Designed miniproteins, single chains, continued (2). Designs and how they scored, part 57

Each design is a single chain, and the fold is of that chain. pLDDT is the mean over its residues in the fold that is shown.

## One batch from the design tools (miniprotein)

Design m5955
Fold by ESMFold2-Fast:
Structure m5955 (fold): chain A 74 residues (1-74)
Amino acid sequence: MDEEKIEIAVEIILDPSNESAILSAIHEEGAVNGLKAFLKDKYGIEISDEVARKAIERALKSPELSTALREALL
């Protein structure tokens, strides 16, 4: 598994400046595909479905995750 990419993805998910853009991507593509599209388009970072799912699981355990993102990632 690509632990460095998981950590980077989690940090990006938890950054409040990215919330509205990530929510938009999730609403268009779903949680996994939306996160992958956002990371590719905004940061040029390409991740696997496994990395995306692990990043989502880790973000959901964080108290810093907003209610809006929590609902969208479920």
Scores: mean pLDDT 83

Design m5956
Fold by ESMFold2-Fast:
Structure m5956 (fold): chain A 66 residues (1-66)
Amino acid sequence: MPSTGIVKAETKEAAEAGAEAAKKVEGTLSAFVVPTSDGYAVAITAEDKESMEKAKKAAEEAVKKS
């Protein structure tokens, strides 16, 4: 069943990098940037929990590099 996750980012550029990284992970169904009261976030949906954990990790690493 699909799994959902959120990765926080301080800037729009970091969030966009996170979304791009998550989309490259096999099993990721969608990833997009959402504005929040304290910055931005990447909303991720994946086919299963394992794919979600991989997509979330990829997004977090991309956010850290931005």
Scores: mean pLDDT 81

Design m5957
Fold by ESMFold2-Fast:
Structure m5957 (fold): chain A 83 residues (1-83)
Amino acid sequence: MEALVEELERRLAATIEEAVAAMGSAEKLIAALREALARAEAEGASESTLAAGRLALAAAEAYAAGDREALRAVAAEMVEAML
């Protein structure tokens, strides 16, 4: 379990790095994720879609803060959600 969480943490960090590079900054990525989540909530998206959006936002915020423990916690929640 721990090994899967660590691997997902690494892949999640890499994915966020690519998204930050594409968006130009971590702040722009976080703003875009917040807008997407708010829109999904307003449109009545499924709870699973909203949960995924909240995890993506939490991961981006943890990465921007340099909080490795928070990023790992998000990875652990994602692993649990897949089971």
Scores: mean pLDDT 80

Design m5958
Fold by ESMFold2-Fast:
Formats: C-alpha cells, structure tokens, sequence
Structure m5958 (fold): chain A 100 residues (1-100)
C-alpha cells in the first residue's frame, strides 16, 4: 500500500541518513515526498502524511536543497493540506524558505 511505501522510505532515510552524501539524502527525500503527495491525494483525512511531509521539507531545508524545489513542495502542501493546524505550520515554513 501507499502508506507502507511511505513508512518504508521514511525508515530507510532515518537508518541510512548518517552514511549518505548530502545529494543522496536529498534524492531520498524527493522520493519520500513524491509518495507522501500520492498518499495525501488518496487519503486526505490522514494527517500523518501531512506531518511527514512537513518533516521531510524541513530536512530538505537543513540540507540546503534548491530553494525553488523546496518552495514547490511547501506550496503543494499548502494547496492540498486538509488540517488547519498543519496548514499554519506549512505557512510558517513558506515564510522561512522565502527568507533563505
């Protein structure tokens, strides 16, 4: 299932994070965010995917991923997030990224 794919990718990222190059970590986060977007589209009521998306975006910011790419991910999350509290967190992230 999509949820199992998201969980597997997240666990693989966390397990291997310290042994991966910056570029490899960013690539893993791209794959994770792609699956999170699919999961949110299929199960918009499951706030856990929106929370994981915020976490993955924060990691991309920490790794200095391209600003344009991070902006696209935050904007997608804002447009597709169903939870008001998580939308507020995503709005704060958007402001943070714009100030980079």
Amino acid sequence: SLAEEVEKLNKEFLKNEKNLSKEERIEMLRKLLEKIREAIAEEPEDVSFEQLGIGAIRKMIELEAPKEEVLEEVEWLLENASDESLREVAEALLKEVKEL
Scores: mean pLDDT 82

Design m5959
Fold by ESMFold2-Fast:
Structure m5959 (fold): chain A 66 residues (1-66)
Amino acid sequence: MTPEEREARARVEELIARTTNPDLKERIQDAYDALLRDPRVTPEGLRNAVDQLEAWAKAEEARAAA
């Protein structure tokens, strides 16, 4: 596992831990797993994708709470 993958995993695990909606937790995990399986994703691209995933999850949780 690269340092970038380890950091990304830690960030995603923290995001899942902070998320209250169980459906959203599963969707976050599935999105992250898809990123890890995409051969086009570079280590830098993985970091940027996790930034986008965090922003998306925050927006989705706010929408679900409305």
Scores: mean pLDDT 78

Design m5960
Fold by ESMFold2-Fast:
Structure m5960 (fold): chain A 79 residues (1-79)
Amino acid sequence: GRELLEAMAQRDLEEAKKNLEEVFKGKDRISIEELKEATGLSDRQIEWLKEKFNSDYVTKEEALEALEEFVREAIERAL
């Protein structure tokens, strides 16, 4: 049900946010490839990020915003 999906999505989001905090220590920007490795985002999500930001690099704020958007989209698709 929705509760299980939300719990799984929240767990994955928290883990991804923790990984981003580590990756961004001492860095203003990271590559989209580093973001993919840290968060486990799909190739489709990575292409969407490249198009949205028109860049192969993201700031911490952009990465966090994108993760929250992907989690929201995943929950909405499962409803």
Scores: mean pLDDT 73

Design m5961
Fold by ESMFold2-Fast:
Structure m5961 (fold): chain A 56 residues (1-56)
Amino acid sequence: MEPELRLERRGDELDIYVEKDGEWRLVTRIPADATPEEVRKAIEEALKRYERGEEL
């Protein structure tokens, strides 16, 4: 199954969460004014780490 993603803006930061076992886990944090391409790249990298079972 693909993990569910959630993006939350908190001040000058954009927090990326992944759902795991009914819990939302923060996987990475990027600047809120990041470009769409930077956001997509950060999400892809976070998902790769999650799929490998690496520490987030």
Scores: mean pLDDT 71

Design m5962
Fold by ESMFold2-Fast:
Structure m5962 (fold): chain A 72 residues (1-72)
Amino acid sequence: MKVRVTVDIKSDEIYQEDVDKILERVKESNGKSLEDVKKELLKIAKEVSELNKKAKEQGLPEIQITITTERL
């Protein structure tokens, strides 16, 4: 089963490189199986959580990310 992944990211410019990397990984996940997409999205969610934890400790703005999956 193929899935479409849509990502909306709201972040400060200081995170632009991290945001671009996440968007590229999501783009590469489009057209893959649901299992593979789910695995990659869980990795991305963990990475964003770690970035937000570090941001909070340093007084930096948090990254807001919304990921939506649609069955094709």
Scores: mean pLDDT 73

Design m5963
Fold by ESMFold2-Fast:
Structure m5963 (fold): chain A 81 residues (1-81)
Amino acid sequence: EEKKKEQLGVAYLSAGEISKIGAEINRELGLSPSAVRSDGDSAVESYKLAAKADPSRRKEYEEKAKEAEETTKRNVEALEK
């Protein structure tokens, strides 16, 4: 039970990390702001799901979601200007 919640949290964390890397690659390639936003939003959602899956690590996962949200906003703004 407890271990399953931990494992599910880690699985969502991993999905969030993959989406975060995708957003970074899209930014470096100068792709459209919508592509960066899409990958960034996916990372945020995955981290939020990780926080719901494992409440014992909620603060850590919510912090990652907030960081991903702020990074996505900055990257989109940079590509628009």
Scores: mean pLDDT 79

Design m5964
Fold by ESMFold2-Fast:
Structure m5964 (fold): chain A 102 residues (1-102)
Amino acid sequence: SLEELIERLEETARRLVELLSRHDPEAAARVEGLVRELLALLRERAPVERIGAVWAELDALVEATLARLLAEGRISEEEFEELALLWGEMQGLLAEILRLLE
């Protein structure tokens, strides 16, 4: 089930990146890079401190990007909610993965 959770995280991240790229392709590319790094660390069973560091960068980038796009009126409230739900799903999946790595 660890492999299944990592695959689900990757699939959810792809959807987030695809939707984000419609509004901010530069931020989407940065998110994609951090996701790729995160997935590699999870598959390698890297120390939790390294996983946490990459996640913190990803979290800051996603939250700042979503807040900026909403504040600038570049996305609708509905589009913001869709992106926020995908991000929430990724957070939940990571929490489950980390429990299995302990």
Scores: mean pLDDT 88

Design m5965
Fold by ESMFold2-Fast:
Structure m5965 (fold): chain A 61 residues (1-61)
Amino acid sequence: EELIAKVAEELAAALRAAGNYVERSAAEREQFAADWAKADKDKIVAFLKEQREALKKLLEA
């Protein structure tokens, strides 16, 4: 679903603006890749939901 991709992009943009995009995004991506290979795609959905939650906190703050 394009919504999932959009959430990931929006979070990446928010982290980039915060100045820790590379470190935080990279760490989450490597864990996501490991979990993806070890589990299944449903874990990606959960991961992206957490990413969206972080973005919501930035917007609400």
Scores: mean pLDDT 61

Design m5966
Fold by ESMFold2-Fast:
Structure m5966 (fold): chain A 61 residues (1-61)
Amino acid sequence: MVKSFSVEWEGEGRSFRLSIKVEDGKVTSSELKTSPEVDPETRRHLEQTLKDQVEFIEKLS
């Protein structure tokens, strides 16, 4: 089963858009677009956290 998630976040003049596709409870693709000056570590943390949350939701299925 293929599912798609998209989330947008905005705060303090910063924004990001994350698009994730999940197949059989696993993330098969992800795309993150952010405002400039997002630190690489912050970016990785956001991507990983959201990926983990999506996979957790799929575990409930």
Scores: mean pLDDT 69

Design m5967
Fold by ESMFold2-Fast:
Structure m5967 (fold): chain A 87 residues (1-87)
Amino acid sequence: STFEATEEEAEKILTELLEKYGIKVNEEEAPEELKTEAEKRAWTLEKTLDEEELLEVVVEMKAKVLGISEEERKRLLEEVRARKAAA
């Protein structure tokens, strides 16, 4: 399934994730190639979080876009971690 998130929806989700992890966007350090607030927030998350934390962020973004419950979100996180451990 394709996510039809608007730029505003992506920015909102990324803002909530940044706030949850206590991360502040550093606009001065962001590459000039980043055109939108959503891109700057995504870049900040990628630079600040490790691979495991990034997986949690991706699952949470997907859960928010699809309207998945917190219980289903936790299940997806455990499944992704289990698959990574098995690889």
Scores: mean pLDDT 65

Design m5968
Fold by ESMFold2-Fast:
Structure m5968 (fold): chain A 60 residues (1-60)
Amino acid sequence: SKEEEIKFLKKVLENTRDMISAYEAAKSRSNPENAAKLDEKIKTLQDQRNLLEEKIKELE
């Protein structure tokens, strides 16, 4: 059902947001080289977050 799909996507979104926060925290403690690598991971996760938010909005 749409409700089950929305619930699943919201759980994935929550996990994605938690990962972003974890990588941002790691980045703040990293040297410039490692910070750059973490920034690329954060950007990928932010793109995934945005797609999940759009999908949830479309279904609601």
Scores: mean pLDDT 88

Design m5969
Fold by ESMFold2-Fast:
Structure m5969 (fold): chain A 87 residues (1-87)
Amino acid sequence: MKLTLEKFFNMSKEELGDFIVAAFKYGVENPDDPEARELMELAFEIQDLLKKTGDVKKVKEAIKNDPKLLERLKKALEYINKNKIEV
């Protein structure tokens, strides 16, 4: 199933946690792929936001209000869908 920006913003706290773990694992397993490394770095930033806020809704709002982070997320989701990464 295609992971869309809409589906990402409808993720539960558990689903977002699973996304972070899967993205991190994929980055570690694909160290020579710059796009896999970017996916891992994006997952770290989302995890940091979740730790700082303690609230998944605040994490989503922070991403929506950061044009650079939102663009990085869009590219990461396109990479996930193209490579059929399970997140």
Scores: mean pLDDT 82

Design m5970
Fold by ESMFold2-Fast:
Structure m5970 (fold): chain A 64 residues (1-64)
Amino acid sequence: NEAEEYAKKAAEAAKKGDAKEAGRYAVLSWQAGGDEVGARTAEKAAEKGDAEGAATAISLGAGS
């Protein structure tokens, strides 16, 4: 599933400190049918350069 694959890439980028890449993959995950709220929150965190915030948003949107 593309949404799940993009979500994994977003989480991976966030763990590496790449906030911009994390936000980009989170939005791609949403566009492929993933969680909108998590993607929006991750994108906002990425705009601020907050990779840890992006990782938290992705995790929260996926199952909580």
Scores: mean pLDDT 75

Design m5971
Fold by ESMFold2-Fast:
Structure m5971 (fold): chain A 71 residues (1-71)
Amino acid sequence: TPEQRQLMKDILRELAKRMQDALDAGDWEAFEQAVKEAEERLREELDPETYGQGLAAIQVLVAGAQAERKR
């Protein structure tokens, strides 16, 4: 639903901010904790279809950050 999609976007926006703050601080543990909390929140609050879309978006965000870390 549009409400579920908006909630997903809000969760992802907050995750992106927390990830950036953790990367700027060099705190990979805080980064991993932010990802875990976002995944748990998506699972609890979203329907299965929207949850799947949210997980895919998190995977893209994490892959980009991991590529930067591995340089």
Scores: mean pLDDT 79

Design m5972
Fold by ESMFold2-Fast:
Structure m5972 (fold): chain A 62 residues (1-62)
Amino acid sequence: SSRLMSLIEQLQEMGLSPKEIVERVTKLAREYAKEKGTPVTVEDQTKAAEDLLAELRRKEEE
């Protein structure tokens, strides 16, 4: 939970709106959960936020 909140704040600093963050993280977390055959977990949401932040940072840097 604390890790996920930190990642959400960083995504906001990257210029994403709260609505965009929720939509993108939720979609990606649902795909992770679907692949595992489980309900969406905080771990899936955290992974989604980390993967999204890494992708955006890579694209903005180079």
Scores: mean pLDDT 80

Design m5973
Fold by ESMFold2-Fast:
Structure m5973 (fold): chain A 88 residues (1-88)
Amino acid sequence: LLEENRKLLAEADEKMEKITDEKEKTQILAKLIADVLRRIGAEFLLEQLERKPTPVLREQVEIEIRTFEREGDLELAEEVRRRLEEIE
């Protein structure tokens, strides 16, 4: 999780170096921060569910998937859904 977040931030830095528009840089950074925070929440729930599968934790992961879909993070939603299916 922390390693993945570090990779995302490093990738963001590399992408931002190629962008000359300061407004565009700010928008990209804001989206990446939001994506990182959502990944932290989803990863935590998945780790808890894998360690101790319960209906309540499963429902929380499903809520997180719907949140990613609503926010337009379809790739994150699909990744979390796939991992949830593997735990079942």
Scores: mean pLDDT 71

Design m5974
Fold by ESMFold2-Fast:
Structure m5974 (fold): chain A 83 residues (1-83)
Amino acid sequence: DERRRRSEEIERESREEVEGLRKILVTGASELGGYLLTGASYILLGKKLEDREELEKLGKEKIEKGRELEREYEEKYREEKEK
């Protein structure tokens, strides 16, 4: 019965898609956390070192990258969920 086979294929593809969404969320959270923590660390170090301006700039750039990554992963999650 072709209808039964197609239903099983659709279920398998749907489960794989859900797994993909979960991977995007987990990876995004890990990468975002890394960027935010590193950025904050650079800013704090910059305040204590002679290279203050350069380290603060690097820290801010990493925080901005983390926020942009958060938005990108949120969009990817929403796009995959709509499909």
Scores: mean pLDDT 62

Design m5975
Fold by ESMFold2-Fast:
Structure m5975 (fold): chain A 64 residues (1-64)
Amino acid sequence: KKKEEIEEIAKKLLKRIEELAKIDGIPIKKAFEELKEAYKATHKDDKLMQEALKLVEKEVEEKE
């Protein structure tokens, strides 16, 4: 199901963002901005990835 796929992608992205923030000692928001820019550039035609990025943005905003 598309919704389940989007949620799985979002979960993996959020995990990467948290790891990057921890490793680099930067805020989660900054790690998300860096990842978002890279993924949007490489996944322009991937609607699931775009939807997942939207979910991750909401989660990151709530964590701040």
Scores: mean pLDDT 75

Design m5976
Fold by ESMFold2-Fast:
Structure m5976 (fold): chain A 91 residues (1-91)
Amino acid sequence: SEKILELLKEAEKELTKVGEEARAKKWSKDELLAKQAKILRELAEKLSEYDPELAEKIKKLIDQFEKETDLAKQTALYAEIAELLAEMLEK
């Protein structure tokens, strides 16, 4: 779906900007995490009308990501979320 591709590309763009702004402004880890989780949750909510099963999987990973305190595990969860979003692009 062209609409799904558009939603994913806008979220990818927002996440990139947030990461760059965090580096430039020296945001705390918690501030960056909160902003990333917000963008991903908004995306997952929009995707739920197209693929509710995949959207639910993404939401569960975001919940784990947001509460995770170990940096390596946070990074792994973020990568899993990105992988599922990439899978959505191939539909």
Scores: mean pLDDT 80

Design m5977
Fold by ESMFold2-Fast:
Structure m5977 (fold): chain A 97 residues (1-97)
Amino acid sequence: MEITDLEERLRALGVSEEVIEKLRSVPGQRAWFEFNRLFPNRTTLTKEELREFLESLGVYLSDEELDKVFAALDTLGTGVVDRGDLVLFLEGKVPAP
């Protein structure tokens, strides 16, 4: 999914522009560093792990905001967010061609 499509999905789910801006302000290199530090050998995050990851990056979300962000990233409804997709989103790159 393209980054612009994901941002539109976040807006459609009622995620505030403040939250979207906070997510977009995170450097991808820092995101990779924090992911590897907190979740070594993991390829996916649960909603609770996503909260911990975002807070390590200085992004603090309410339970409601986290639910909306997680739903937007969990495009397949599997209950997890892929590491690669999350980091590419934060870098402003597309997760897939």
Scores: mean pLDDT 70

Design m5978
Fold by ESMFold2-Fast:
Structure m5978 (fold): chain A 79 residues (1-79)
Amino acid sequence: SKILEEAKKLAEDLKAEVEWARAHPEYVSPETIAELERLRDEVEKLIKEGKVTQESLDKIVARYREVRKRVMNELARAR
């Protein structure tokens, strides 16, 4: 289904973002990495439980946007 494909792509994108953030601890805080990992795990759980809906995905995407904004703020504050 289109929604399941969207969820799988989001999980893949989040996994890549976590791997990148872990490789750059000089730029990204442990707290922000933990939030990215939580979002990844949440998407994976929805896929496993067959509970993927457009509403649930939109909520995760919105939180992901907030976490990405935190990454940009942390990068801007890096010394």
Scores: mean pLDDT 84

Design m5979
Fold by ESMFold2-Fast:
Formats: C-alpha cells, structure tokens, sequence
Structure m5979 (fold): chain A 78 residues (1-78)
C-alpha cells in the first residue's frame, strides 16, 4: 500500500528531523509510479536503519537499501 508506505516514511523523517527526506517523500508521493514507490521504500529503509539501536538490524536494513538503490538505477536506465 503506497499511501501507508508514504505515511510511515514521513512519520520517521519527521521524528528524526530530516527535512531533505521529508521533501523527497513529498515529491515522490505526487505520482504512484513504480520508481517513486521504490524511492519511498528506499527512504523508509534508510530511516529505519537510522532509528534502530540494533547493529545487526541496521546492517540488514542497509543491505536491503543498497539492493533497492541498484534496482532503481537499473529502472532509470529504461
């Protein structure tokens, strides 16, 4: 659910005071495209990694973020 994903990402970005992420999420939510959905998912994974106190969980989240980043870059080439 894209709307739920956007809401979760905005809530975390607001909690962490990361204005640039808030602006990025607001931009990507303007159109429900596959690339925009993946961009919000990427932002959410990064924000969750910043929020967590668990080093193992942080590494898993960052690994997923790197995989999503690569997927987004491949889709942007088309």
Amino acid sequence: NFDELVERALKLAEQLGLDDFIKAIRKYKEANTEINKLQVELILLVLEALETDDEEEREKLLKKARELYEKIKELEKK
Scores: mean pLDDT 81

Design m5980
Fold by ESMFold2-Fast:
Structure m5980 (fold): chain A 70 residues (1-70)
Amino acid sequence: SALEEEVVRAFRAPARTLLERGRSLEETKALLEAALREIMRQEGVPEELWEALLEAVRRAAEEVAAELTA
């Protein structure tokens, strides 16, 4: 949970930048997931944590997208 919260927080600004530059929500999610996968691979994050952290990245993008369309 704490790791998921840190991932959401870390990826909010990148998500906002991509969305404000006109990227779709789905494209933004794909780009941020790719970035997180590389980070997790480099840092040796246990594979069992990957799904939850990738979901946290998707959540960050969705939250920012909702804020921008409010």
Scores: mean pLDDT 87

Design m5981
Fold by ESMFold2-Fast:
Structure m5981 (fold): chain A 63 residues (1-63)
Amino acid sequence: LSPSQLASLETAASLHGVALSSGLVSREEAADIIVKTTGLSRAEAERIARDPREMERTLIEAI
């Protein structure tokens, strides 16, 4: 993965985890971030976005 993808993954994992936990980011917005960062399908991203811990793990594994 490129350095920009790695930085995006770290930022997305950290910010999304916090935002989901505090309710600041909608499920749709979270799924969009996952799709853009990992390239997973929208349906898979939406399922992962419902679980912040799985989202963080998926983003890290995409590295």
Scores: mean pLDDT 63

Design m5982
Fold by ESMFold2-Fast:
Structure m5982 (fold): chain A 87 residues (1-87)
Amino acid sequence: SSEKQEEIKRKLAEELGVSVEELEERRKELIAKSQKVAEEINELSKTSTLEEIKEYIKEKGYDATLELIELMEKAEKIKKELLEKEK
């Protein structure tokens, strides 16, 4: 639900020591910077694991794309922790 997504955003912002607004603006910036490599990453994702994609991004120096992926991984960890609390 959208309410769960907002809770995940709040907890992610708290863990990073930033406001939700700062997190959203940073995410928008990272998405915009990652658009130029989106096709390259999409092609790689057809035959590669997430770990292999992350190594490729590091080797290419796509720092904004790496930061975006790491933010998504942190958000997924928070989501799993919230789901465990509901059991």
Scores: mean pLDDT 80

Design m5983
Fold by ESMFold2-Fast:
Structure m5983 (fold): chain A 100 residues (1-100)
Amino acid sequence: MVVATIRATVVNPEIAGLMVSEAAERAEALGAKVTVKVVDTGLTGEGAKAGEVLKKAKAGDEVEVTIEAPTLEAAEEAARVAERALRGAGAENIEVEIET
């Protein structure tokens, strides 16, 4: 099991939630599990619920996206998709870490 963690500051929760929901579906197609945590509130959601939890964040909140994948290649691809979703939603301070 390979774990990737993406941290970011939310600017637009509604758009971030929509884009991360799509990213989670793509990651699940790779066999990866996606979990979103809104650090400021402690709210968490997995898979299809990840985007819904992110929509409950406020602008300026810190979020953490955890990706659990069967291979390093799947983790890197899922992390790339999630990072693009967050960047597309205007998120700031995006940091990506992959643990093997």
Scores: mean pLDDT 83

Design m5984
Fold by ESMFold2-Fast:
Parts: sequence; structure tokens; C-alpha cells
Structure m5984 (fold): chain A 68 residues (1-68)
Amino acid sequence: SELEEKVLKLKEEFLKSEDRRERIIIEASITSIYLHAWLTYKLTGDEEYKRLAEFAREVGLELARLLE
């Protein structure tokens, strides 16, 4: 989906960035996508948003570990 492509683009920007502040902002942006997708799934029952939320959570956790 287009939102999954956005998450992947953010991951690539994170991996190419040498600026810790920029990396923190990118990880926070992915977390925001996760929360939005999860809430949309809860309100609508749309399974595509559940899959997007799970995907964004996995990517966000991967990047958060790289910040530690």
C-alpha cells in the first residue's frame, strides 16, 4: 500500500541519516503512523489498517533499537 511505501521511505531516510536528531524525528514519524493505523483499525475493523499497524510497529521497534 502507499502508506507501507511511506514507512519504507522513512526507514531508508533513517538509515542514510548521520544526524541523531533527524533519526529520532523519523522514528517518531513511523510511531505516529503506527498509532494512526491501529486506531483506524479499532474504529473501522479494516484489516488492512491492522496489517499496516503491525508493519509500522515492527519497523519502528527495529529503528528504536538502532538509537540505543
Scores: mean pLDDT 85

Design m5985
Fold by ESMFold2-Fast:
Structure m5985 (fold): chain A 81 residues (1-81)
Amino acid sequence: SSAAVVQELRDEASDPEVLEQGLQFALEQAQRDNPEEFEKAKPQIDEVIAKAKAGDPEAKARLESMAASALREQRLAEAAA
């Protein structure tokens, strides 16, 4: 099920390397989908990243969720190719 895949990706996104890869993909997708809104949201995204690096559990969970969603989308795109 899609829920099981998302949970698996969240577990993987707890790895710093996987988190960075997923986050980078999410940012690239956001910029591609709506560059104007991405530019407006960039300061908030940077703030969440900074808070997560400072040890904020809520900010870390948000980044992990974003990375997991992006990795799921990437893998679905690869499977469709």
Scores: mean pLDDT 71

Design m5986
Fold by ESMFold2-Fast:
Structure m5986 (fold): chain A 57 residues (1-57)
Amino acid sequence: GALDAGIKATEAALKGNRDEAEKYVQEAGGNGKIGADAVMASEDPLQGGATAAVANK
């Protein structure tokens, strides 16, 4: 589901791979660019990524 893709986006962001993070956020049905920006800017990327993937749709 969207939460699983959000977790994968967060994991990619933790590795500094913004392109991969955008891909997984988009797969979750969110706006990949906005979701990746939220994850990368988040103080807690794990929570940010999961929340962005769910909240963006």
Scores: mean pLDDT 61

Design m5987
Fold by ESMFold2-Fast:
Structure m5987 (fold): chain A 89 residues (1-89)
Amino acid sequence: MEALRERMREAAEREIAELEALVKAGKMTLGQGVGLVLRFIGSMLDVALEAVKQGVSREKALEAMREVNEEYLPRLKALLNEGAAIDKS
């Protein structure tokens, strides 16, 4: 299970880094923010689906997704709120 969590964290960090870069540059639009959230969800789902295909139980894959989402969701929300504030200012 640790390898699955590591792959999910790698995907999450990649998407978060792109969102952070856009916020820092003042380039984050609502559309770009939504697109990055969808990519984040899609990346997590792809890792989970691949793990299930490789013999990980659905229960374990969902548990890993939930744990990593709960870990990253506050950071994602903070970045989206920061980007929204930049867009309105």
Scores: mean pLDDT 76

Design m5988
Fold by ESMFold2-Fast:
Structure m5988 (fold): chain A 81 residues (1-81)
Amino acid sequence: GAEEGRRLAEEGIRLGREGRELLEKGVKENDLKLILRGIGLILRAIGDAFGAVILGRKEGDEEVIKLGEEAARVAGGKIEG
C-alpha cells in the first residue's frame, strides 16, 4: 500500500542523510568504524529507496515514487544537488 512505500521512502531519506554524515565525519577523522557504519546506512537507504519506487509504481502513487527517487538522491550523495 501507499503507506508502506511512503514509510520506506521516509526511512531511506533519513538513513541516507545519517549515513552520508557519518561517512564524511569518518573520512575527516580517519575513523574506519564511522566510515563502515556510514556505508552500511547508505546501502540500506538505497534498498529502501528502491522498495519505495517499486511500490509506488505498482500502486500508481506518483508521490511515493518521487519520495523514493529523493531517497536515492540523498543516499547517492546529492542531498541538495
Scores: mean pLDDT 81

Design m5989
Fold by ESMFold2-Fast:
Structure m5989 (fold): chain A 99 residues (1-99)
Amino acid sequence: MDLEAGRRLAEKLLASGTLEALKQLVDIFLFELRQAADILRPYNPELAEKLREEIETLQKRYDEAVKNNDVDALKEIAREAYELSLKAIETLQELVKKR
């Protein structure tokens, strides 16, 4: 994956996104992150637990940003969730390939 190109594309979408689009984007990334953590658990339980803790932190920040209609906070959360999802996918690909 070209992480830098993907990140820049996400930033452009985030800058142009509506509140509703940002909410949908974060929901998708958090869902994918939870799936990645579940898949990682039997292969690397420590890494899966760390990922789950990061997901819980993002979820709490997301819930607060939605309550406050904080578009800037939602943009930051979406960016962090996107970057975390890319790292999780890369880690999963490495673990599956080594097995």
Scores: mean pLDDT 76

Design m5990
Fold by ESMFold2-Fast:
Structure m5990 (fold): chain A 82 residues (1-82)
Amino acid sequence: MEEEYLKQIEQLKVQIDRLVERALAGSAEEQREAIATLQQWLAEVDQLLADPSLSEKVKEALQELKAYIEEAIARLEEALAA
């Protein structure tokens, strides 16, 4: 159901925020582990986007989630490079 997908996407965004916050407060090792986790979630989102049965609204929400994960990875990579 479309509503259930949208709810799960919003819940994942909250989990991403918490992961990034904890990693930024943690060690370089924790930041690398968080990047690996986010890259894994990004791959799962790409797999979901390959499903032709999804509604356009769900696809748009997944594309937004993909951008959100990519931004989170960039923030952690910037912290590691500093």
Scores: mean pLDDT 84

